# Designed miniproteins, single chains: the designs that were tried, part 47

Each design is a single chain, and the fold is of that chain. pLDDT is the mean over its residues in the fold that is shown.

## One batch from the design tools (miniprotein)

Design m1626
Fold by ESMFold2-Fast:
Structure m1626 (fold): chain A 83 residues (1-83)
Amino acid sequence: MDLERLLEELERARRAAAEYGKEAGIEVLREGIERMREEGADEEVITLAELLLRAAENPLDEEVQEEAAEREKAIEEYILKQL
């Protein structure tokens, strides 16, 4: 599932950020999104990944932060409903 692939790329980005700082995490996430696009991942998942990347790049942009938080909440609710 493309959502699981996004979760793997987010995990890689988080590890890079922990070792080398936020800028390294952002770069790893950007590369992950590019790989997902090349592999033909679902456009909805790519759009979500790009929103999360924009939120990470723009920590002071309240609109982007709010939008990303709402989308993450929707995904958590979706996962919980699958239980």
Scores: mean pLDDT 75

Design m1627
Fold by ESMFold2-Fast:
Structure m1627 (fold): chain A 72 residues (1-72)
Amino acid sequence: DEKEKKEAAKELMEAAERLAKQLAKISQDYADITLDDAKQAVKTSSVDELKGGRDQAIGLAEGVEAAVKAME
């Protein structure tokens, strides 16, 4: 379903932007790579792959947030 794919792509981009924002506190290059990878994935990936990428990006964002807080 095209609608489901568009929704999954939007959710992946939102998760990737969240991850990139946290990564930018450590390295802007990693943030930029994350956004570029997400943009490529929304063009080439299946719905299940987009949903998996979203969940992975959310988990990584939480990990980076915790790591940044621990370095205070």
Scores: mean pLDDT 82

Design m1628
Fold by ESMFold2-Fast:
Structure m1628 (fold): chain A 78 residues (1-78)
Amino acid sequence: SLAELRAALRALGVDPETLERIVDLAQKAISAALQGKEEEAQKYRDEMVALAPTPEARAAVERYLDKLIEEAKKMRES
């Protein structure tokens, strides 16, 4: 969930402004993926990864990208 992403990034010391920007991009990526706009979703995913200030924060973002892909696939196949 976005709450889990926010909590993980906060625990890793990501500043509040960067954290909220990553969460905003995550919402946009989810919306684009659900609409079948795969190229737009990928753009937002790449922007989230680029904003992550540490390798640990990048790993957390990438974990949530995997969850986004799985959920979008389930929604499209259901």
Scores: mean pLDDT 79

Design m1629
Fold by ESMFold2-Fast:
Structure m1629 (fold): chain A 91 residues (1-91)
Amino acid sequence: MLEEVRERLRELGVDERTIELFLKTIELWAKTPRSPWSPELQAEIEEFLATTSNPTALLLAELARELGHLAPADVEAILAELKPLAEELAK
């Protein structure tokens, strides 16, 4: 649940605005429909996501690194928390 992720990020000391940015980005990514006019690009994206351990968590990790607010240990904790969410989004 996105609300649980929000609470977890707050416990890790991430500020409210950054949390909302993360959640909106995750939600937007999860709701992004496949492009019918870009089948080759869509296939490449699917192959990339299939080779990742957790695509939603990887996206969040990149955002955390760009922001510089989170230590690597905190990023790993967030990645572990997002595994159930990524599984739900993959259904």
Scores: mean pLDDT 51

Design m1630
Fold by ESMFold2-Fast:
Structure m1630 (fold): chain A 75 residues (1-75)
Amino acid sequence: LSKEEHLLEAVRHINRALEAADRGDDEEVERHMREAVEHLRLAGASDENILAAGQSVAEVSGDPRIREATEAAVA
């Protein structure tokens, strides 16, 4: 996959994590955020940038599970 394709896949997984969060499926949130983090790393994002992005998504969505899942995936 190209860098652009990895970024697009990361966005798709973040959207699926948000959908899983809406239905209360914490396991699916963690799985999709782990996939998103992997794709962001393959696109050249640093762990610091990934954590900052996860925090921003959590703030905008109002869902702390996104931040928590991002932190777990980076660890």
Scores: mean pLDDT 83

Design m1631
Fold by ESMFold2-Fast:
Structure m1631 (fold): chain A 78 residues (1-78)
Amino acid sequence: SAEEEARRLLEILRDPEKALEEFGIEPTAPLTAEILKLAGEAYYRLKKYDLAIAAYEMALWLEPDDAEIRANLEKAKA
């Protein structure tokens, strides 16, 4: 399911060495953050707030200057 795949993606990003090995190239941080932001938005709409928070936290780790990710993370925590 999309939920399980997003959780697996978060696990891989928590371990960047594993992500590098699995994809065979350096992950593009902006693209990865975009995917996590979209996953967080989807989880929020599905009322899966813990998963939304985890996705936004990982996205913010990769793109700390993204104001939209920060705003969405605060909204999910409220």
Scores: mean pLDDT 68

Design m1632
Fold by ESMFold2-Fast:
Structure m1632 (fold): chain A 54 residues (1-54)
Amino acid sequence: MISASWQELLENSVLPEEELKELRDIIENSKSAAKVTGAVLRIIGALLDEELAK
């Protein structure tokens, strides 16, 4: 399941809007929780990578 808060975080992510839209499409149209989890982890990884590098 994806919360409304998570969708809001996607919009405020450091990722480009185009990539955010692709991830949102996967989340909204995926029939597999595994696919959704993978997309979410990619976003978290990108955010943590930038924050930890700083």
Scores: mean pLDDT 63

Design m1633
Fold by ESMFold2-Fast:
Structure m1633 (fold): chain A 67 residues (1-67)
Amino acid sequence: MMEEAREKARREAIEKASTLPDGQTATAEEEVPLDEDTVLVVTATAYRSPTLGRIQVSIVEYIRPKP
């Protein structure tokens, strides 16, 4: 399910970012099969902001054909 993939990618990116120095980014990627020919790719990027003191997360999704 797409929501489960988003949550997993977000969680993994945040966990990675929490182990890195401030100002660095961490990424996590999940794939969800949509049909026999295509997959949804979910990429989460987490950034620890030195100014805000919190982790910011962005999620990018795109569809690609299966190899």
Scores: mean pLDDT 77

Design m1634
Fold by ESMFold2-Fast:
Structure m1634 (fold): chain A 89 residues (1-89)
Amino acid sequence: MLEKLKEMLEIAREKNDKELEKELEEAIKKAEESELSETERVHVEVLLYLLQGDYKKAEELLIKAYSEKKGIPEEEVRKKWEEFMEALK
């Protein structure tokens, strides 16, 4: 976890994303204190895929995590996600 957060911080700095850089520094502090929840770990992995430009893997991981957390089928979560994304266009 800590290694992934540090990798993301480097990517955020390269992209000059000041807000994400600050958020990642706070997440690194929590990771060093071993206080990251399972939800926070999933968020870190989603952010890593987004920073790498792998939007498909980020979407799939988010859908799977939400499905598991809420006990809703992945297909239903995907449909809601598609409806949400369409509303943002």
Scores: mean pLDDT 71

Design m1635
Fold by ESMFold2-Fast:
Structure m1635 (fold): chain A 83 residues (1-83)
Amino acid sequence: SHYQKQLEILLELLNELSKIMASKNATNDDLIRVLEEYLEQSDPESQEIIAKMIEAIKKNDTMAFLKEISKLYELALRLQKLG
């Protein structure tokens, strides 16, 4: 299923972001690199959220970044119901 593949991609992204954020040695550049890698694999709705996350990191806007992470979780829950 297309929805199942999209869900797997989003769950992998969220897992990688969680690992980076939990690391004491992780940088904003590490977050941007992972986000850019997943941007190419994602459909338009996910791409819009990921692009806004990258912009938030570049502007050091933590609240905007967390808002977009929340949107990714909501999208993953929606895809799970469709698959």
Scores: mean pLDDT 84

Design m1636
Fold by ESMFold2-Fast:
Structure m1636 (fold): chain A 85 residues (1-85)
Amino acid sequence: SEFDKLLEEVREAFKNKDYEKMVEALLKISDYLDKLTPTLLTEEQRKKVVKAWVETYLKEGVDPDEIVEELRRQYEAAKKVAEKK
């Protein structure tokens, strides 16, 4: 699926320690999730949150595979909320 491709972009960015690609990939994930469950955040606020998230994952040394599984769980939760509309 399109979302699975975005998850793979996140995995590769974190595996390669490419900060710009990490932010880019997570912003794509954030945009995809926002289409299912809209947030009240502006684009600028969303970018700030994503950058803080990247920095937290890097500081804590979270495995890229675990990051991808967390995002997959968030997607499944968002799908269930969208289906109840």
Scores: mean pLDDT 79

Design m1637
Fold by ESMFold2-Fast:
Structure m1637 (fold): chain A 68 residues (1-68)
Amino acid sequence: SSMLEALEELVRKLFSPEYAPKFIELLRSVEDEEVRLELVQTAAAMLSQGKSEDEVLAEVEKLVEEYK
Protein backbone atom coordinates (compact mmCIF):
# COMPACT_ATOMS: atom_id res chain seq x y z
CA SER A 1 0.00 0.00 0.00
CA SER A 2 1.27 3.48 -0.94
CA MET A 3 -0.20 4.77 2.34
CA LEU A 4 1.84 2.23 4.34
CA GLU A 5 5.00 3.32 2.43
CA ALA A 6 4.24 7.00 3.22
CA LEU A 7 3.73 6.19 6.93
CA GLU A 8 7.00 4.19 7.00
CA GLU A 9 8.88 7.20 5.54
CA LEU A 10 7.27 9.50 8.14
CA VAL A 11 8.34 7.11 10.94
CA ARG A 12 11.95 7.15 9.61
CA LYS A 13 11.88 10.98 9.90
CA LEU A 14 10.34 11.00 13.41
CA PHE A 15 12.40 8.24 15.05
CA SER A 16 16.10 7.49 15.40
CA PRO A 17 17.58 4.71 13.19
CA GLU A 18 17.51 2.38 16.24
CA TYR A 19 13.76 2.81 16.87
CA ALA A 20 12.28 3.38 13.39
CA PRO A 21 12.62 -0.31 12.28
CA LYS A 22 10.84 -1.51 15.46
CA PHE A 23 7.92 0.88 14.88
CA ILE A 24 7.70 -0.06 11.17
CA GLU A 25 7.48 -3.74 12.18
CA LEU A 26 4.52 -2.87 14.44
CA LEU A 27 2.79 -0.98 11.59
CA ARG A 28 3.27 -3.98 9.27
CA SER A 29 1.72 -6.29 11.92
CA VAL A 30 -1.56 -4.29 11.65
CA GLU A 31 -3.79 -4.70 8.54
CA ASP A 32 -6.15 -1.75 9.18
CA GLU A 33 -4.88 1.48 7.56
CA GLU A 34 -6.93 3.66 9.97
CA VAL A 35 -5.27 1.93 12.95
CA ARG A 36 -1.82 2.42 11.33
CA LEU A 37 -2.53 6.15 10.91
CA GLU A 38 -3.70 6.38 14.56
CA LEU A 39 -0.48 4.69 15.77
CA VAL A 40 1.74 7.13 13.83
CA GLN A 41 -0.31 10.17 14.94
CA THR A 42 -0.17 9.00 18.58
CA ALA A 43 3.62 8.54 18.32
CA ALA A 44 4.10 11.99 16.72
CA ALA A 45 1.95 13.65 19.43
CA MET A 46 3.87 11.92 22.25
CA LEU A 47 7.25 12.89 20.74
CA SER A 48 6.07 16.52 20.38
CA GLN A 49 5.19 16.43 24.12
CA GLY A 50 8.77 15.38 25.00
CA LYS A 51 8.18 11.66 25.61
CA SER A 52 11.19 9.40 24.98
CA GLU A 53 11.28 6.99 22.03
CA ASP A 54 11.19 4.09 24.56
CA GLU A 55 7.96 5.47 26.13
CA VAL A 56 6.40 6.03 22.69
CA LEU A 57 7.29 2.53 21.46
CA ALA A 58 5.89 0.94 24.67
CA GLU A 59 2.56 2.80 24.24
CA VAL A 60 2.33 1.86 20.54
CA GLU A 61 3.02 -1.81 21.41
CA LYS A 62 0.11 -1.68 23.93
CA LEU A 63 -2.23 -0.19 21.30
CA VAL A 64 -1.28 -2.91 18.78
CA GLU A 65 -1.97 -5.67 21.37
CA GLU A 66 -5.39 -4.11 22.17
CA TYR A 67 -6.22 -4.13 18.44
CA LYS A 68 -5.23 -7.82 18.05
Scores: mean pLDDT 84

Design m1638
Fold by ESMFold2-Fast:
Structure m1638 (fold): chain A 86 residues (1-86)
Amino acid sequence: SAAEHIARFIAALEELARRYVHSPEGRAALAALIAAIRSGDLEAAKAALDAFLAAFLAENADNPLAEAIAAAIRAAFEQIAPYLAP
């Protein structure tokens, strides 16, 4: 179901954020992204994703895997995007 795919994405995102996102800015951006996804607003979720990834990359600038991780998050988001309302 759409709800199951969304819940699975959020759980994976929260687990990844536990390892890589510790800044107040990054944690706030994560909360905003999860709220936007749960609201079903695709436009808001896309904007929140861009803000979250910017904060993630800034916090992880010294991590050589950061860009690959950000790309993987974006790809996973694109798989749930069809389940979000316009």
Scores: mean pLDDT 87

Design m1639
Fold by ESMFold2-Fast:
Structure m1639 (fold): chain A 73 residues (1-73)
Amino acid sequence: EDALLAVRLMLQEPWARAKLSKEGQEGFDLLRKALDEHGYEADPEKMVERALKTEEGREGLEKAIKGIKEAGL
């Protein structure tokens, strides 16, 4: 669920990145890079599955989730 929220915010709420800590922003950037290699999908659940297949995607999700929780989003 936290990973799903991170993907939804990245895809639908681009302003959310600006509210994150530097680590959270780094997480969003790593997640985006990992997803670019596999192509974007309209279904956020499938995007989470794709991110988890790469080391960069997993690291990006962890940092993004931490940043989102710290920002109170």
Scores: mean pLDDT 72

Design m1640
Fold by ESMFold2-Fast:
Order: C-alpha cells, then sequence, then structure tokens
Structure m1640 (fold): chain A 114 residues (1-114)
C-alpha cells in the first residue's frame, strides 16, 4: 500500500489518466468484455506502442501481485504519455522540448524500477 502510493505519487495527471485507461483495459479483459478490451487496446497503442505488446502487458498485469501490477501499469503510462508528447514536439519542430521529454521519461522509468 505505501509502495503503491509512492509509485502513484511519481506520476503527473496525464500519466495517471493513462494508468486509469490501463486499469479499465485490465478490468474489461477480466470480465470477458472483448469489444471494450479491443477498443482500449487500440487507444493504448495509438502513440505507436504495438497492440501485441499492450496485450502481452495486460496478460502480465493480470498474473501479477498488486504492487507489480501497479509498477507495470505506471511504466506503460509514462511510456505512452512520453510518446504522445514527442509526437507533438516533433510536429512543432521543437528539438529542445523533445530532448527534455526523453530525459524526463528515462528518469521516471528509472525511479519506477527502484
Amino acid sequence: SEEIERILSLLDPTEKSWLETLKEAVEAKKKGDEKRYELLVGVLSSAGVPEEEIRKLIDEIIKSDPLEAVKLMAKMAVEISARWQLIIARATNDEEEAERIEREREEKLRKLEE
């Protein structure tokens, strides 16, 4: 519980939103709601993460204990958020912002593994 709260405190509001989307996908899979599950997999993969990678991750989350599940979801939430920010930075030709996003992503992922 304390470790879960620590992990959640590392996430910004956008990353928390992606984590909630991942939780909804996990819940849809557990309930056998295939239509909702496939829709959410599509949403989660929209920043360029392969759908097969998202499906494998959700299966791993379902098999994991609560702490490991939250770590896996948090890491993917950070990854998806960073990918969307990089798409925007590259579309606006903002190289400085792209470098900042990449540095912050690497630092957050490192902290989530500790």
Scores: mean pLDDT 88

Design m1641
Fold by ESMFold2-Fast:
Structure m1641 (fold): chain A 57 residues (1-57)
Amino acid sequence: SREIRRAQLEVRFKAAEELNEQLKGKSVEEGRKMIDEYKKRLEEEIAEVRARLEAER
């Protein structure tokens, strides 16, 4: 669905902007941990958005 794809892209874009701001002033090690946590959270949010849109009636 184009709607699901668009919603997923919006979630990805917002997460990327937030990550970029949070990475300012962090060490490389702290930055890596934050990136890993963001990737995991992003995958969960994308899965939830997809499931919600597919289950909507």
Scores: mean pLDDT 75

Design m1642
Fold by ESMFold2-Fast:
Structure m1642 (fold): chain A 92 residues (1-92)
Amino acid sequence: SLTQEEVRKLLLGEGSDEERVRLIEKLLELLKKENVPIPQSFIDEVEELLERYRAGELSPAEFLEEFDQLWHSLPMEVRLTIVNFMHDQASL
């Protein structure tokens, strides 16, 4: 699960670039585990970014820039679904 501090860091973009990448990876694993109703294409694209990051093809800052582009390409209702899921996780 996500803590309240982890959710705050994800939503406000706080912490080091490396910490933010780790939190995004943790969020992705939770979204997959709980079968949250979001586009599979988004899950797949974030997984590709994480694989490129782990392979040393992206710096933490470059990963976050590409993730930000993916995040802002999502419909508002999908982003709200993910944000609500993060808050629900912090309440567990």
Scores: mean pLDDT 86

Design m1643
Fold by ESMFold2-Fast:
Structure m1643 (fold): chain A 113 residues (1-113)
Amino acid sequence: ALEEAFKLAVEMLRSAKRILANAELLLDGLLSEKQKEELIEEMKKEAEKIKELAKKMEPLLTEEQRELASEAAKYAQEAAKYAAEGNWEKAEEYAKKALELAEELLELIQREL
């Protein structure tokens, strides 16, 4: 159970890192419209993946860990939403928050291994 939670948390962390990387590229302002659309679609896909991973982890986690996973999923979705709205600064802000929560969740699970 704990090893399974760890693997899912690692996948969540990887998805959160991809969302942040895309948000940072959007903020740089050097992209074509097609490149922006591709990065935004990837952010939406990764945010949905984080939401699914949080749901899969729910029965494996403590209440505190479930809250971190749920909040990471919420902030990942907010990052994708703001990116779709053209608000690159808020997209990066929420992407960073999602990553920080995913990192904290992984650390808590790893301490129990």
Scores: mean pLDDT 89

Design m1644
Fold by ESMFold2-Fast:
Structure m1644 (fold): chain A 116 residues (1-116)
Amino acid sequence: SEAELEERNAELRARHAALLERTAALPEAEKALLLAAESVITALERLIETTPDEKTRETLRELIKEVERIKEELLAELRANPATTADEAVERFGRRLEEALEEAISRNPELRKLFE
């Protein structure tokens, strides 16, 4: 329903605003990584909501778990190397995301159509 869509949009806006508040005092590289990861997770969640194929929905759910894992691994790396820039952090995240996406597409080729 329109009410459910409005509620979901309000939830996503509130979640993003809360993330901005929580990350405001973090190093720029950590902040950039967390915002990039949230953007990707939100986009994947929206794809799940609009995708009618259960196999593809399951692949997207597993991809979200992989994005969360990549995020946590990179956060640990950034904390071990505080000289890493925001641009470098986002670039590393993007590379690992592309590898995870290509692996997911290799297991479910229908997934490629969602990213064209």
Scores: mean pLDDT 85

Design m1645
Fold by ESMFold2-Fast:
Structure m1645 (fold): chain A 90 residues (1-90)
Amino acid sequence: PVDRARIRQLIAEAEEALRRGDYQTFARVMAELLDLLRDTPSFLLSAKSIISVFKNMGNGRLVDLILGELERLLGASHPDVIADLREAAK
């Protein structure tokens, strides 16, 4: 079972980090959300959509930062998730 209160706190933290331009905190929180929600297909689709939006806005450095942090934290445990997100960044 997913702790909904924890998920809401992490989403709020991610939104605040984006508002402040704190992309390192955003990447860390996104990694924690992906680890907690790895079995939730809708969240994976949302994460891929976010990566695609940043790519289309020309923010390649932000995409690289997010993917790099996610790979550092989740690459050994969730290599398939990282591969899917990298494909969305092409």
Scores: mean pLDDT 72

Design m1646
Fold by ESMFold2-Fast:
Structure m1646 (fold): chain A 63 residues (1-63)
Amino acid sequence: SDATVAALAEALGISPAAARSALAAYRDHRGGPTERVIVDELSRERGLAREEVRALLDAAARA
C-alpha cells in the first residue's frame, strides 16, 4: 500500500519512489543473493544495521 511505502521511506530515510523500488526488489528476491545486496546497500547508504534494514523491509513486505 502507499501508506506502507511511505512508512518504509520515513524509516529508511529515502524517497517514496526509492522505497517502492527497494520493496518490490526485496519481495521478488527474498532468500537470494539480490536480497543481501539490497539490504547491504541500504545499510551502508543510511548507516543502519543490516538487521534493522532487513526487519523494516520484511515488515513492509508482509503488510
Scores: mean pLDDT 83

Design m1647
Fold by ESMFold2-Fast:
Structure m1647 (fold): chain A 77 residues (1-77)
Amino acid sequence: SLEELAEQLVEHFRQLLDYMIEQYKAGKISLEEVKERIEKMYEETTEYIKKHFSKELAEKVIRELEKLVEEALKEME
């Protein structure tokens, strides 16, 4: 279902964010580089969501992604 696909997409996005944070904390990428990668991933993912999901579902998923990005940025402080 589209709802299950949306849940899988959010979980995959979370896993990618966790990986990026780990790379930053390990000193493998700079704060500037990790922020740029997160911003690009967010933009590409939200564009995909807007094209393939209903407006209501897209808005809900995008809000969840925004929360994940905010939490990731706080964790890198």
Scores: mean pLDDT 87

Design m1648
Fold by ESMFold2-Fast:
Structure m1648 (fold): chain A 69 residues (1-69)
Amino acid sequence: SMEEEKIEMLVKAFKGALEGRDVGYIDKKALEGAGITDPKLIEEAAKRAGVEVEVDPKDPNKLVVKKKK
């Protein structure tokens, strides 16, 4: 489904953001431009990728990606 394809795209994006790092960043506007507007898709993708994702307190247009403990 289109929803599943978006989740898999997000999983790859989250893993890529953390490549060689403990913390990565993703532009929320870039995700919106890709048609990813449902926060539930972000939550499911974070769970599948084994990462923690939250909105940056300093910039609501950025997502912070961290490794799960």
Scores: mean pLDDT 79

Design m1649
Fold by ESMFold2-Fast:
Structure m1649 (fold): chain A 70 residues (1-70)
Amino acid sequence: SRAGTAAGVTAVVRFGMSPEAASAVGLAAYEGEKKGDAEAAGKNAREIALKAGMSEEQAERLGEIAKRAA
């Protein structure tokens, strides 16, 4: 999945999230992408990143990356 991979890799490499949290973000992005909904891919990634304790600014950036990759 393009959105899932982009969100998950970015979460680990750029934002230093744990592999477990990054996997949850990637799966959330993938759920939006598989429905053909780039907005949902971004929104889902952002919501999970916020729940994992990322700042609103970092979560927004991760959501945009997921959306653009979807």
Scores: mean pLDDT 79

Design m1650
Fold by ESMFold2-Fast:
Structure m1650 (fold): chain A 80 residues (1-80)
Amino acid sequence: SEEEKLNLLKQEFDRILGEEVLAYLRGEITVDEAAARVRAKGNELIDKYIEDPELKAEVKAQLDAEIAHTAAGVRDLRAA
């Protein structure tokens, strides 16, 4: 079902985002590099699992919002 595909995508997004945040916290990459990697990997998964173009656009927009929110949070943490 689409709900099962969306739940799988959410789990994969959480994993990818976590990996790139850890790489950033380890000083291996910048916030912008981490964001670009999450977006690239996330969009590849969305294109693989979602066939409906309207749902695809919605999920990509949700991913971009999550990336922006996380990036703001980690920048605030580093501005101390």
Scores: mean pLDDT 82

Design m1651
Fold by ESMFold2-Fast:
Structure m1651 (fold): chain A 100 residues (1-100)
Amino acid sequence: PVVSQAEFLAEAAEGLRRKREELLELERKGQMTPEIVKREQDNVVLLLETLARMSNDPAVSAALAALAAEVRAAPQTGEALLRQIDRAIAVIERMRAALS
């Protein structure tokens, strides 16, 4: 079955929300070391780049690729990573709203 663009974007936002919850739990436990932040930043970049390749909408693909580039260029801190995830969720939700 073909997943609709709205369903694809909803699943993408939920994936990022789960990642955000995982990172907040690591922060709460004091486990957000520089090595873990770098690994999780790389994981978020890979997730966004993978979603960009999976999208059948070139505008959605371009937006997700741009978000991946922003995460890659961001400071390697837990605070910056959480802000970038919040930004990605907000952009994805706005794109989903524009499809309605």
Scores: mean pLDDT 84

Design m1652
Fold by ESMFold2-Fast:
Structure m1652 (fold): chain A 99 residues (1-99)
Amino acid sequence: TTEELRKKADEYFKKGQEAEKAGNYEESVKWYRLAGGYYKAANDFEKAAEAYEHTARVLEKLGRKDEAIDAYQSAAILYEKAGNTEKAEEMRKKAEELK
């Protein structure tokens, strides 16, 4: 089950990257959010955090500022849970700067 969740997350993450590269930012947010949720369900907190970070960056490009702040805060919590304190602080700083 964990392996299946991770595989599904990888598929969604790749779709998010492809959509972002194509300039389909709304589609990209959808796929990165799905990837983050599946990585989180698989207890892959580092990959989940990365997916939320990508979600936040694309939401910034869309001008969806409040949602970008929320996504950066979620990424910070997940990076901290993964033991990546440096990335967690970076994400918290990005959320504060967008205020």
Scores: mean pLDDT 91

Design m1653
Fold by ESMFold2-Fast:
Structure m1653 (fold): chain A 99 residues (1-99)
Amino acid sequence: APFAPATPEALEHLRRAAELVEKAIQYLKDGDVEKAIEYLREASDHLQAAADAGLVEAVFLHIDVVMILKDAEQGNVDEAIEGAERTLKRIRELIERYE
């Protein structure tokens, strides 16, 4: 693999990001966009922390969550749900790769 192995700290941030994105998807589907945005911002912070811990793939996941936040803030709820579900799958795949 071209990337360094993930640290336990980076993996913990990925797991928390996955939980937060999953909750954000639930709130988006329930019509609570404001709570979804709060959870997406927290997920973004954890993905940035994973990247700062040396997990370069988390940089791309962070960018994805920032785009999902913009969709949610603009009222593009269906696009935000689709993006969040795709990003959640990618976070989970990355965790499985390094576990």
Scores: mean pLDDT 87

Design m1654
Fold by ESMFold2-Fast:
Structure m1654 (fold): chain A 65 residues (1-65)
Amino acid sequence: SLRETLIQAFTGMLGLPLETAERIADALLAGAPREEVLALAPSKRASLESFFAREPGVAALTERP
């Protein structure tokens, strides 16, 4: 599923704790704005911004409707 793929990317690629990765994945799938998603892992903001730059399809999930 997309949720499982996001959690695997956040834990495996970004080194986020499982709990934080689940919160970010759920926020992305709920259409949360990018700033709200970034606020869930403030110590990893730069890594998340770099990830969104490399993964435009995932970055699009954080765009406001």
Scores: mean pLDDT 79

Design m1655
Fold by ESMFold2-Fast:
Structure m1655 (fold): chain A 79 residues (1-79)
Amino acid sequence: HMTLEQLIEAFKKLTKEQRIDYARFLFEHAKRLYEKAKETGNEELLEQAKRDFEASRKIAEMAGDENLVEEIKKALEEL
């Protein structure tokens, strides 16, 4: 499993478009983890989803995708 710091370091080496794509994929993954956490009551999945949402937000900020950052912030408000 990759840590938040390892993910951020990997994304620094990508093009802007690749960073946006990875931020989007991480965001979609976080949404699926959050849905599973709510369905199962699994606190570990909830904490993982929260970390993945925060990671996707930071990567989207680094990529300069303001629309994606706003979407992720709204999702974080639901946690």
Scores: mean pLDDT 78

Design m1656
Fold by ESMFold2-Fast:
Structure m1656 (fold): chain A 83 residues (1-83)
Amino acid sequence: MPRELLLRAIALLLRAIGAGYEAYLRQQKGESVEPVIAELEEVIAEARALLAQGPNPIAEKALKLAEEVLKLVKDGTLKPEDL
């Protein structure tokens, strides 16, 4: 895998993790999670674009994590244990 694609995949994984923690903290404070939903949808789109270029296990992990966190955020069921 090209180094650039690897680094982009790692960045997406970190963005998904960070967005999940931000969503949890926003829910605890009663703040809007809309910015986190937008970020997760962007991560999903970018991860899918990387996967269209070929096998990328880190991008696949980022996609699955972002999709799961997005579902839990929209359902209002996100907990720290889900991250």
Scores: mean pLDDT 81

Design m1657
Fold by ESMFold2-Fast:
Structure m1657 (fold): chain A 104 residues (1-104)
Amino acid sequence: SLEEIIELLKRIYEEMKAEVQRRADEAGLTPEQKAALLEAVDKFYEKALERIKKENVKTPEEFLDVFQEALEEASKLLTDPRLRRIFAEVAGRAISRLLEELEK
């Protein structure tokens, strides 16, 4: 259902924010660099949620497409190669997490 898709997106979003906080601390990032990564995660969530609601996403395949496109769009906010690498790793884990939930 649409509600279940939105709930899953929100859970993955919260997991991504926690992962960014952990990786930023481990990498010794500045508060400004950490904020940039969190802004990219927020943009991903906002864009994915908007498209899910607008396009009335009904299938796992449609959800995966919206999810991947929203991650790609969010990554464009990051110009620092180090931040882009961290975001790519967080995004990869998020995609894996989504695929695990869709296969159940």
Scores: mean pLDDT 86

Design m1658
Fold by ESMFold2-Fast:
Structure m1658 (fold): chain A 98 residues (1-98)
Amino acid sequence: MEEKKRLIEEAQRLKNEGETLYKEAQSLLDKSTNPEAKKLATQAVFEASRAITLAEKAIQAIKDGKPIDEVRRLIDEAREEYNKAKELLEQAKKVMES
């Protein structure tokens, strides 16, 4: 039960961080006139959305009593997509500063 509590807290944190990143990427996409920055921001929006979906699937897997290994896999996949989105957004910001 304590391990499941830690996993749900981690998945919820990834979802919240992904939602923040999604909003930031959407804002950059809306405000940018640079085609390269728009392309990177669009990719960041996509990867952030995927991270949120995977984090939500992890939360649901915990509620459904799925094996811990399945939950950890979903959390790891959510973290990978979050990290990709974060890198793409930072690249988009650098292109806008040029």
Scores: mean pLDDT 86

Design m1659
Fold by ESMFold2-Fast:
Structure m1659 (fold): chain A 65 residues (1-65)
Amino acid sequence: GDAATAEASREAGLKAAAEGDGAGAAVGNWQAKMAGGTDEHIRANAEAALEAGDEAAARTAFSLL
């Protein structure tokens, strides 16, 4: 796995979602998965999005499972 790349992609996705860029959020979540992100990485992504108050980003992350 590449946890650093998964983490950076998660942060980019959350930032895009906060700016109203749903496509950017989806890309960030997909890149986290492609970087060797496990179900745990996707779950952490969803939890981070919920903590940030972004339910749409969280739902998108869960949809990648």
Scores: mean pLDDT 62

